Designed miniproteins, single chains, continued (3). Designs and how they scored, part 28

Each design is a single chain, and the fold is of that chain. pLDDT is the mean over its residues in the fold that is shown.

## One batch from the design tools (miniprotein)

Design m8940
Fold by ESMFold2-Fast:
Structure m8940 (fold): chain A 63 residues (1-63)
Amino acid sequence: MVVEQLSAEELRERARANYARVLAVASPEQVPEVLAQQALVEAELDRAVARKESIPVYTQPPQ
């Protein structure tokens, strides 16, 4: 099977770039919302990385 998805590293880079771009255009009222969303993305990435390190990597080896 083939799945094309961003690595945690690429996701962080993209989130960072998007975060900076949105903040540059955002109104003061939108800043807290953007910050909250960025925090959620970081928390989700952290959970995904923790899961991959603990469980999936050694759960189903190629052989």
Scores: mean pLDDT 64

Design m8941
Fold by ESMFold2-Fast:
Structure m8941 (fold): chain A 70 residues (1-70)
Amino acid sequence: VSPEELIEAVEKKMKELGTDTLTPQQILDALRDAGASEEIIKRVEQLMAMTNKDTFTLEEAKTLIELAFK
């Protein structure tokens, strides 16, 4: 699964819910549903925890996903 596919999964989740932000759990669920590995999911979760934020925009989620693949 590519970073681009995971970003598309997050965007799709936002459109389905009618929101411009997602909670950490909603992002992790979208990544799992898109077939992200447990290593990538764990990395994104750790990066989100470091921000001390309760919600993330699409651009913020994109940055976190891209960092998880480095």
Scores: mean pLDDT 86

Design m8942
Fold by ESMFold2-Fast:
Structure m8942 (fold): chain A 77 residues (1-77)
Amino acid sequence: SLAQQIDQQAAQAQAALDAGDTESAEKHAYQLGQLVTQAALQGDLATAERGLQQMHQLSLKDPSLYEAFLKGAREAA
């Protein structure tokens, strides 16, 4: 499901950050942005909000991830 894909990308971004791989973390944050926009466009606002909350937690660790997320979200719109 889209919710499972969002959870997977957020988990992979977190794992990459924990490993010190910020480039990989940014790629997963970008994919998370695309999935959040897809959820919103499908009317699944609960899943979109879930993804946004996970992104907020990631951005507290590395603000560059939020910029990658926004790029992904904009491209999916």
Scores: mean pLDDT 88

Design m8943
Fold by ESMFold2-Fast:
Structure m8943 (fold): chain A 77 residues (1-77)
Amino acid sequence: MMEEVTPEEVELIRRTVEEVARRYGLLDPAVKPPLGDELSERTRRAIDEVLERLREAGDLSGLAIALARMRATVLGM
């Protein structure tokens, strides 16, 4: 199951997602990634960049679980 992460990791995830989403022009006030049948290349690249930044900034293992579940929902079906 997805477990809670530290408050600092939660804030890191939130700001990283917001920053990357804005840079890729996904949404002006971006917090959550858009979901749909066809995931744009920009969205996929943004997800990869979030993973990279979180890996560099701290322990990716816990963060990767949450992100992997998002990918499984979109790609595993």
Scores: mean pLDDT 55

Design m8944
Fold by ESMFold2-Fast:
Structure m8944 (fold): chain A 83 residues (1-83)
Amino acid sequence: MIDISSLTPQQVAGLVSNKEEALKLADEAIKAAEEGTPEQRAHAYRVAYHLYTKAVPVSPEEAARLKQEADRAIKEAQDLLNA
């Protein structure tokens, strides 16, 4: 199991071998971001951001959706650290 709390967001993204794993782990990171300190929550959102950006889209529609999810995750992380 990849421990998202002990690795950098880039390291977590580097350990994922395919798109399905990346999207599943991104969803788990978003769920983890619901609890904890602002720093822990921001870290989880950063993990999700890198995983969504790593996922290779198969259509323009999927590319737009993945970009929206990535942009949302990074904004949530920045908002938590600026509060």
Scores: mean pLDDT 77

Design m8945
Fold by ESMFold2-Fast:
Structure m8945 (fold): chain A 73 residues (1-73)
Amino acid sequence: SKVDKVIAELRALHREIEAALAAGDWERARALMEEYEALYKKAMAEETNPEDRQKIREAVNEIIKSVEALVRK
């Protein structure tokens, strides 16, 4: 539940980053990326369950690969 909510929020921010990049709004994309990083760091600092920490890491790694591919083009 709590982990699912965090992952959903990270995925929502990822979609907003993609939309900002598609619109050519680099300033908004950067701000959203900073917000994404802050949310991830907070979630990892607060989560003590190893299995749930791994779920967050796996979701973030998937999202990072997607964002990196978009930014490099």
Scores: mean pLDDT 79

Design m8946
Fold by ESMFold2-Fast:
Structure m8946 (fold): chain A 91 residues (1-91)
Amino acid sequence: DVPKGHLFSEEEAKEILKAAESGDFTLLSPLVQKQLAVLLASGLKPEDIAKMLQKEFGLSDEQVEKVTRFLKGMEERLDELLAQYADVRLP
């Protein structure tokens, strides 16, 4: 089931797309990096997050593939990302 409400703002979704297109997660704001890391740590699959963004923001299938690959890369570095952004507050 897809949760009710927005996971990300339109601006945050654009940041995720730009980072995914470049393959560089450092292009994400610390808040968005922490949000993605927390979602992945909670057991959400990269594919599920990418599909939620597609549903909310109308991403193309190519963009979904890029976001999924990008999030898989973040998942491999999850402990590092969570430690790096421990002080960042989520909304």
Scores: mean pLDDT 75

Design m8947
Fold by ESMFold2-Fast:
Structure m8947 (fold): chain A 56 residues (1-56)
Amino acid sequence: SQSQLQNAAEVLYETFKDLPLPVRLKLIDSLLEKEMLPPGKRNAILQQVELLALSS
C-alpha cells in the first residue's frame, strides 16, 4: 500500500539522515535486500527516500 511505503521510507530516512544521500541509499538497499523484499517494492521505497531527501 502507498501508506505503508511512505511510512517505511520515512522511518529509513530518519534512521540514516546523518549519512550522505548516496551512502544512505546504498545501506537502505542492502537492508531491504536482506529483508527479502521484491525488487519492485525495494525500488519504490528507495525512490520515496530520495524524494524525502530532495524535498527536505
Scores: mean pLDDT 77

Design m8948
Fold by ESMFold2-Fast:
Structure m8948 (fold): chain A 106 residues (1-106)
Amino acid sequence: MMSAEEVLAELERRGEELAAEAVRVIMENAPQSVADALSAALLEGLRSGDPGLLLAVGVALAAMGLDEAARKVAEILGIPEEVLREMARRPPEPEEMRALLERIRA
């Protein structure tokens, strides 16, 4: 697994400034193992173009109270920050998740 520091360097090299800012906040506020895992997942979501993985990272950040980092991920996804906070507070039911994904695809 890449360290958060290695992920930050890769994001900066890619010009992914919002993601780089999110990783800096994660590194300052989370334990190293959590920072490494969330940062690696964020980079992988960007590399693969997986909005589901990016959404999962954003929700995890909101659930941890890392509001600044969650906001940056919401900007990357083009959704309101409030959506991540709502999902962190109340995980969506399978039907609600299906409707959300269909709306994102439309």
Scores: mean pLDDT 80

Design m8949
Fold by ESMFold2-Fast:
Structure m8949 (fold): chain A 65 residues (1-65)
Amino acid sequence: ADGALVASVSGTTVTVAAAHDFAAGDVVEFLPSGETATVAAVSGTTLTLAAATTAVAGEVVRRAA
């Protein structure tokens, strides 16, 4: 099960609360909102998305595949 709790969101920057296996180029989904985004870059627990997201802290982010 690929998923991590979203700790914070600011525009294109998403910080997750735990270790993850996301990589640049992955399409991710935020639950329960169902919003999808493409990961542009990864640095530790910080994901940079290709476009700004409306997802909020407390959602779960997972690979959309």
Scores: mean pLDDT 76

Design m8950
Fold by ESMFold2-Fast:
Structure m8950 (fold): chain A 81 residues (1-81)
Amino acid sequence: SVKPRRLLNEEELKELKKHIEEILEKMEKNLSPDVVEKFKKGAEDLLKEIEEGKKVNLEGLKENLDLTYENMLELEKEKKK
């Protein structure tokens, strides 16, 4: 089933912000500070667009953020070889 894009309510925006904070905590433990800063800026830009009315699929966006973190983590592991 296609999950529709829609405007997030205050509870959903709070959930997304919490999810981003949890990813940032993992990044601070496992990734270089420059990579963390880039993700933080990208997340701030994304949150601003959503607050300004960008329609998103919350579950799909959370999944995409998780996959982005996993990809960054694998790239950092490769740099240590």
Scores: mean pLDDT 80

Design m8951
Fold by ESMFold2-Fast:
Structure m8951 (fold): chain A 112 residues (1-112)
Amino acid sequence: SKGQEVAREIGREWRERVEKAKREFEEVLTAEFRRQGYPEAEARRETLRVAAMAALMILRKMSPEEAREFIDSIKDERVIEELADILYVIYGLSDPETQAEMKERLLELARQ
């Protein structure tokens, strides 16, 4: 049906927006951690941790302190990556004003 074709096109558009958001977001946060003196591998790890913390703050209404403590308790890095991917979906599918506000708040979180 025409509805099924439209749904597939919307799904492709949304997946492309999420992928673009992930790339742009990881670049911006990794650059901030690199500016702070972190080596590349550690900057990438800290980027995933900040994204995962932000997802918990948005979806589970955790404070920044609660989110940090929770992420620090996670031993499986794949779980941290999955939480970060949730933030990229939220960010990628948001309007431009919400994306700009979210980006600023996340940079502040990265700066501590």
Scores: mean pLDDT 85

Design m8952
Fold by ESMFold2-Fast:
Structure m8952 (fold): chain A 93 residues (1-93)
Amino acid sequence: FRKELEEIAEANKDSPPEEAKELVARLTLELFIHEIEENPEELSKYAASNKDLEPGEGLTDPAQQALLEAFKEVAEGKIEKALEILRKALEEL
């Protein structure tokens, strides 16, 4: 998961700063939604073990807050609430 976030940031390093931030934020939110939908149990384990882990570089403040909030919900097993937070953040981008 962290490696995939770093790959997204690296792939967008040559984009204009503003455009790169929005693209990285969108891709990161989509990746997190996909991981929750496909592997909710594994991601809940990961979140519980790494509850202090921060989002990757290049994220906007709103997207970063949504990721942190969703990560906390996933750590508590509140999968549907985490998905709602992420989908709302993605729609607001």
Scores: mean pLDDT 68

Design m8953
Fold by ESMFold2-Fast:
Structure m8953 (fold): chain A 104 residues (1-104)
Amino acid sequence: MAAGKILRLIQDAIVAASEGDLERAIELARKAKEATRALFGDSPEGQEAVKYLDKALEALEKGDLEAAIEYLRKAEEYLEKAADATPQEELERREEENKELLEE
């Protein structure tokens, strides 16, 4: 499930940030942002998720782990809302079109 794969990327980014692995946290957050933009960028909830992923990336680049984790959790909340608002058939179509972003 695309939303599940992006949620795992965000959760893995939170774990990496909590362990002080900034490089991995940044990589995972960037992947989550690109996938969220591709699948949910046209929805208000998806746009908010991307916004919080941008804030998380900025915080990670500054070494502000507390702020980064908070923003990643907010992105997770909005991503779940975006997925819930997207019809199943449309979500499956977007997953197929964006497989390259989800298969890494």
Scores: mean pLDDT 80

Design m8954
Fold by ESMFold2-Fast:
Structure m8954 (fold): chain A 94 residues (1-94)
Amino acid sequence: KKEKIKEWLEKNNPDGRKVTDEQVDKILEIEKKRLPEVEQRLAGLTPKERAKVYLAHKAFIEGDYEKYQKWLKEVDSSEEAAEKLIAEYRKWFE
């Protein structure tokens, strides 16, 4: 996962700038901390906003920017779609 995230970020940097391990570790920590702690941190956000945060991390890990744009449009269209994506995202990291 970490190598793929780095490669994706480096490929999509206009300056060809290297990505730090800290940036990748922060993304992976959010992924690993699907615990109540993350839920508490995101409790102030709407379902749409929470879904967008989860999608950003998922797209980053998968390196699929085109799917990410499609998913953002779906979340903006429906609260139901947002809730579904949050549930699926949690299961993906289980």
Scores: mean pLDDT 62

Design m8955
Fold by ESMFold2-Fast:
Structure m8955 (fold): chain A 73 residues (1-73)
Amino acid sequence: ALPEFTVAGPDGPPAAVLEEAQRLIEAGRYDEAMELLARALEARGNRVVVGDEAKEAEVRAEGRAELARARAE
């Protein structure tokens, strides 16, 4: 069953999750950082059930962009 609304949060992972992922990257714990971000994106993807698969892809793309920026630093 599809809910009537679900996509209301910020795009990509929340700032707190991105911050925590950056700390793990700085500590050399890349596996844990990627797990944390993947978990956040999966939770958002599951919530993007408003009958629009394009929205799910957009949220995932934005999360990946934030991860790429964090890793590039």
Scores: mean pLDDT 58

Design m8956
Fold by ESMFold2-Fast:
Structure m8956 (fold): chain A 56 residues (1-56)
Amino acid sequence: PGPLAGLPPEAVAQLVNLGYKDTLGATVTYDAATGEFVGTGPGAEEAVAQARALAA
């Protein structure tokens, strides 16, 4: 559970992108069809894990 609990998942993904884009180059999006965060690029797995933790 993180400080972004209660925000829409798309907003959580955008906030993670603001942090990880500058450091890891990863991009995170929220896939509404699957209800999952999806990452691409270096550090994508960590960026997705961060988004999931912040949204919980």
Scores: mean pLDDT 72

Design m8957
Fold by ESMFold2-Fast:
Structure m8957 (fold): chain A 99 residues (1-99)
Amino acid sequence: SMLEKLKKEAEENEELTKKDLEESAAALRDESSTADQLSQVMNRSISTYFRSLLVYQGGLQLSKKFGEEGEKIAKRSYENAKKSEDAAAQLRARQEALL
């Protein structure tokens, strides 16, 4: 079903977001991180942000037919997008401090 497919995509996105956030946190804690390395990690955070927004849009669309189940997917994916956006902002600030 469309709902089951989106649930699987949301679960996969959550795992990728978690991994990216862990890598972002590690890069921010590493005092030896170069501006290029921070840029690469920031680009991954931007990618996971957009992926989370796509799942969010899917959740909103399915909420029209499946109500609460689609809304739960949308809410969680929006929270994941916000975390990735915040990580990208922190990586950018760190990169700018090195320039």
Scores: mean pLDDT 85

Design m8958
Fold by ESMFold2-Fast:
Structure m8958 (fold): chain A 98 residues (1-98)
Amino acid sequence: ALELAKKGEELGKKGIELAKEGNGLEGGKLATEGGSLASLAAEKATTDEEKELARKAGELANKGGTLAVKTSENQEALNLGIAGAINGAGAAFLAGAK
């Protein structure tokens, strides 16, 4: 769980940077991947440290996906941004609810 959460955090952070630069497609891809890893980390989290890191990873993926949606120029980029935002929000909720 810990390693998955850290990887998700890294990808979510990179997704935010790319979305801020106007690269909604690549930002959305990284947010989607980061959100998926955060969700898996949240499901496997058993310690408070693992739960907190999964929550942070989910929050970053949600932010990255949301920003990617705003910079999306086509349907593929929009869909990836939405997926990243939803997966990230779900991961943060699951981790925070435990």
Scores: mean pLDDT 77

Design m8959
Fold by ESMFold2-Fast:
Structure m8959 (fold): chain A 94 residues (1-94)
Amino acid sequence: SEKSNELLLITAEATFYEPRITDEDWAELMELAKKGDVEGVLELLRELGVSEEVIELFEAMVNKDWEKEIRLRAKLTPAPSPVEVVEEVLRKYL
């Protein structure tokens, strides 16, 4: 459906700024997005330790808050350093 395709695109674009997401976790996010499950996508992003700025970008895109989306996209470019990603993953999973 059009709404499912929109949520798929939004999820893919927001997660582009989060390089620590595994292929398996990304596949689960895409399945939730295909079902139109916005709340399920948000919960999984939080469980995966995705940055709050990426979560805020996802919410801004879903709510069609164009000003917030543009501002957050500018902040998220470039992506965080590999060291910062590793340290955050270790803090979340170990």
Scores: mean pLDDT 75

Design m8960
Fold by ESMFold2-Fast:
Structure m8960 (fold): chain A 59 residues (1-59)
Amino acid sequence: SSLEERRRREKELREEIYQALVDMAEAIKKLMIEKAGVDEKEAEEEKKKILEIIEKEMK
């Protein structure tokens, strides 16, 4: 049914958005280290905070 197709599309889009956001969090970590001179450990902690926000918002 069209309703089931819409729900499947919404799930696929949600998964796509989630992956894009995870990739963005990794890119931000890399930029923090390379451009802002942030320590690797601190950059990883900030990445974890970003991932927690993503997980919360994607529920």
Scores: mean pLDDT 83

Design m8961
Fold by ESMFold2-Fast:
Structure m8961 (fold): chain A 64 residues (1-64)
Amino acid sequence: MKVLVSGLSAEQADRLGTRLVAEGLAESARGLSPDTIEVEARDEEGARRAFELAREYGGEARLL
């Protein structure tokens, strides 16, 4: 499942992607711009975690 996360600082975007991959919840995370990252979540649980972290960092998330 692909999740787009936006409205983050570049540092927060990098941290979000790194966390999800390290926790085994995403296959990959790719920065599209300094404040926007595309996360390839492994499943619905991974997608939910991406939404939760985006909200904690003050950004927005959507399913692609």
Scores: mean pLDDT 83

Design m8962
Fold by ESMFold2-Fast:
Structure m8962 (fold): chain A 89 residues (1-89)
Amino acid sequence: EIEKKKEEIFEELKKLIEEKLPPELIELTKEYVEELLKNVNPSEENLEKAKEALKSLIDEFAENAEESLKLLEELKEARKKVEEKKAAE
């Protein structure tokens, strides 16, 4: 059930991303959001908090699309490094 809620949140966020952001930014933002949601503790409070934080982040990216493209590329690299150090299980 909590996992389904996470998927519903991701779908809502994807719609916001696709609606508000330019095509180049859409893919990078979706990848970033997906990674963040994967790492969220699947509690109700954490999922709700993550949704609100990510909606705010998407709104900020929409307002600063040019700068956000560069930042998302950097964040993707940073997240990849963190993921590699944490290893998959």
Scores: mean pLDDT 73

Design m8963
Fold by ESMFold2-Fast:
Structure m8963 (fold): chain A 73 residues (1-73)
Amino acid sequence: SSSRLEEELRRLREEINEIGLEAGKKAYEEAKPLAEELSKKNPYTGGFYGLAEGVRGYMEARQEKLRELKEEE
């Protein structure tokens, strides 16, 4: 039924989001040394770089999880 599908989609969304957030945090931390160096020249540049790397890590992990789910279908 549509209600059961909606619950499954919510569960999958939460799981995928958690995987993405973990990967994003890791990517941000790995980018931190360069972000700090860039921040010495311009604080905004370092912050933007770190955030961009975090977002990239988040998106890449989400895409990988979605690929795995499609292969299991």
Scores: mean pLDDT 82

Design m8964
Fold by ESMFold2-Fast:
Structure m8964 (fold): chain A 84 residues (1-84)
Amino acid sequence: SKKLEEAYNRLQEDPKDKEALAEALVEAHKEKNEGLLDDILLYLRLKYSKEEAIEILKQALKKAKEEKNKELVERLEKEIKELE
């Protein structure tokens, strides 16, 4: 999607753009790209502190709730609990 491309472009300019990472997670799920979703989740665990990863996941959770994406909400809540 254009939003995923825009998020990826932002991440190439600033790989620490937390909002772009949250947007990339949401858009990967909307495109049903489970491989990309899993890769981004792994990247968060490897490259960010637990606290920063939780912050990014909570930003994605807020977006998922606003879009009423129940499946993504459940997935992100599980990921947050596993990190806490």
Scores: mean pLDDT 82

Design m8965
Fold by ESMFold2-Fast:
Structure m8965 (fold): chain A 104 residues (1-104)
Amino acid sequence: SKLEELAEKIEEVLKYGMAGELEKAYELALEILKSLNDEEGIKKVEEIWKEEDIEKLRKKAIEFGVEEEQIERLLKKDPEEARNIMKGNILASIAKEALEKYKE
C-alpha cells in the first residue's frame, strides 16, 4: 500500500534524525511531502532544517508530543545529539501530519 510505504518512510526520517544523519532525514521528509503535494509541509520542513535555536526546536518538539523531561535529559547529556533528535522528531511529525491530512 502507498500509505503503508509512506508511513514506513516517516519512521525512517525519525531513525535518520536519531542517528545524526539529518541531511538524509531532511531529504526523505521532502520526498514524502512532495509525494503528498503538501506545499505547506515542504515550507515547514525547510524552516526546521535551517533552525539553530535550541529553544525554538524544543518548543516545536514538545508541540509534536516529545516529552519535556526526555528533552531535558538529552540536552544535559549531549546538546548536539539532542538537537539532531529534536529536528528528526519534528521532520517526521510534519510528514506524519501531511499523511493524516491526505487520508481524510
Scores: mean pLDDT 83

Design m8966
Fold by ESMFold2-Fast:
Structure m8966 (fold): chain A 58 residues (1-58)
Amino acid sequence: MDPEDEERLKKAFAVFMDEEPDEDTLIARVRAHLPDIDASDAELRAVLAEVKAAMAAQ
């Protein structure tokens, strides 16, 4: 994945995680927010896992 796209995904996940606790709905919202990013569901879940790990490390 492009590092710029990954950073945009991380920011979107961080914002939407507060509003949507369901992972499938969260992934759908992030995909709708960033429709120019051609990431697979597996790639989106990997980025979400990184964001969750970063938030847990706060």
Scores: mean pLDDT 79

Design m8967
Fold by ESMFold2-Fast:
Structure m8967 (fold): chain A 59 residues (1-59)
Amino acid sequence: TNPAEVDEENHAATRAGSEVYKNTGLDETDEEKRLEVVKKMTDAAVSALRSTRDSHVSR
């Protein structure tokens, strides 16, 4: 496995999750909504990871 590609996948996933959190609202204090945001961030991160992985052909 290429460590640089893995790093890019992790980076893309992290950024996707961060963007979801940023767009949902950083100051959400309702715990139930906060957990929903975390779920959406996780789903976005997983989707970004999979898309980035599918796009990676070593070059």
Scores: mean pLDDT 68

Design m8968
Fold by ESMFold2-Fast:
Structure m8968 (fold): chain A 78 residues (1-78)
Amino acid sequence: GREQSLAEWEEIRKLIDEAKKLANEGLKSDDPEVQKKAKEVLRLIREYQLAFLNTDYERMKELREKLEKAVSELKKLL
C-alpha cells in the first residue's frame, strides 16, 4: 500500500543521505583506498537511482544490499 511504500522510501532516503555524507567525507581524504570506496558508494547511489526510475525492483534490492555493504566498509576506513 501507499503507507508501506512511504515507509520504505523514508528508509532508502535515509540510507542514501548517510551514504552521500560519508562519500563526501571520504573524497576529502588523502588515502587513495578511502577515495576509491567513496567513489564506489557514489556509483552505487547512481545505479540505484537508475533502477528506481526503471522500476527494476530486483536490481534495486541487489543495489541496496551492495550500497549498505559499501557504506559499512567506508565507515571502517574513516
Scores: mean pLDDT 81

Design m8969
Fold by ESMFold2-Fast:
Structure m8969 (fold): chain A 90 residues (1-90)
Amino acid sequence: MEEEEKKLREEVKKNAKNIPKEVLEKLIELLKKGVSLGDFYEKYNTEDVLLAILYVLLLAEEIAKEASLDTSSEEIKEKVIEELEKFIKE
């Protein structure tokens, strides 16, 4: 349901501040290297990693919607990395 998706997105955003900085830094490093989010989850199967992946997917969807681009585009990936780098600095 669309309402359930909205609630999940709000919960992910709220909990994103609780993601360890080291997990976000590793995710940024792997995204820059072109490693898939699935490979990251397989290697680091923890609650914090799952939350970080969900947050990245949420950012990709929001950026894609605003830019009218597909979530799989290289431009969306660059924007997601930029947002994550800003998040860990602030």
Scores: mean pLDDT 72

Design m8970
Fold by ESMFold2-Fast:
Structure m8970 (fold): chain A 81 residues (1-81)
Amino acid sequence: STTDQLNAFIDELSRISEEIRKLIKTMDEEKAKEAEEEWRKLADKFFEALQSLARGEPGGLEAAQAELQKLREFLEKLKKE
């Protein structure tokens, strides 16, 4: 169901967000601020995609998957720094 899909996306976002938060805490103030700004931008796009999915719009699932993948890539980038 759409509800099950939305819940799965939110659970994965929560997991990724906790890891991002932990990594940001290890950064200096300037780098942390830049990372938080990029994270907020990526999270906003992800929630826009989830709203599209919740409205039953065509391509909403693909958009949510794509934006979640960008959050995963951001997490991997932070791990390498």
Scores: mean pLDDT 86

Design m8971
Fold by ESMFold2-Fast:
Structure m8971 (fold): chain A 73 residues (1-73)
Amino acid sequence: SRITLSDELVELIEKEESLSEEQKKRLLTAVRLEHVFPLVPSLSEELLEAVLKNFQPSAEERERLLRLHREHS
């Protein structure tokens, strides 16, 4: 099923200085958590938290995202 991005998450994506315009477009078109994984190393902690809140991943998926972010931050 398609997951809708919250207005708060959209605003955070648009304001994120660490993301290129291409990466922002990819995040804005993400409808599943899997679409976000390649972009995780480029996310701020605030944006990552907003993504987790919006997509509500399983405990295992959440740990994978947090590890990927930590290893590349």
Scores: mean pLDDT 79

Design m8972
Fold by ESMFold2-Fast:
Structure m8972 (fold): chain A 82 residues (1-82)
Amino acid sequence: HMEKENEEVIERKAQELIERGLALADAYAAEHGLDLDRAAVEAQLRGLAEQLRNYLRENLKDTVEENEKFAEQLIDDLLAGK
């Protein structure tokens, strides 16, 4: 049960990273009058999502709630370029 819930959190958060990253890229392109290479941006975000999945799997916390909080912080850090 817990393992399945953690896998669902990992996949959900990985997808959230891609969606949030695309929204930020779209907003940036619109503000600066740039044509967005969406395919290239999606490829980069999928790479970050894979890094997120691997890191979460290697560093799972004791509870689903802790894993959700940890994943959210990692997404914020990755999208901020920290």
Scores: mean pLDDT 78

Design m8973
Fold by ESMFold2-Fast:
Structure m8973 (fold): chain A 86 residues (1-86)
Amino acid sequence: APKLSKEESRLLLEIGVNLGMIRIMRWIAKKLGDEEKAKKLEELERRQEELLRRAKEAAEAGDLERLEELLRESEKIFEEAKKIFS
């Protein structure tokens, strides 16, 4: 089984939360009939999914520096999503 440090687990969880928030934003936009916002949010969701995949690889490799870089990238995507959703 993969062994993660508490810090690696925390960073992964934060990236996962950012993905989850964008997924909910996309779902809401789609339910409101805002197809343009929903499409833009779906593109950001795809970018976060790919980033989370890379973050899991970094965590399994014990690359804490890379994981911290990926969290910063995840936070930028989330800020972009909040601007679209507003």
Scores: mean pLDDT 87

Design m8974
Fold by ESMFold2-Fast:
Structure m8974 (fold): chain A 119 residues (1-119)
Amino acid sequence: MMTPTEEKIEKLIEEFREKVKTASRGQQILLLQELVLEATKLLQEEFPEYAETIERIMGLAMTVFLIALQLGESLYEAMKLAYKVAMARAEREQLPEEVKRLLEFFFEKLIEIAKEADE
């Protein structure tokens, strides 16, 4: 059973999943960055007290994603690295469990989209 915030994230993901599926590789990278920005805004609206921390974590994750792509990683492998870094930073920043669960939920879906785009 999904929370209302998880349902909002799922809807956002479904909208971008269809766009990514038909896009060129360069467009897929831009769409995945846009998806992360929209998810960041959604999480900041739900958790305004952690807005700056969420922005830093999401920014770090996307930086790692882009560097991994430049080094020749697939979208899938680059997104898995972004996920690992985001979750490690969320733990270090001592984000509430509710925020960490939503980040994990989002990145698990984002990894799925990246894997589908590589196939």
Scores: mean pLDDT 87

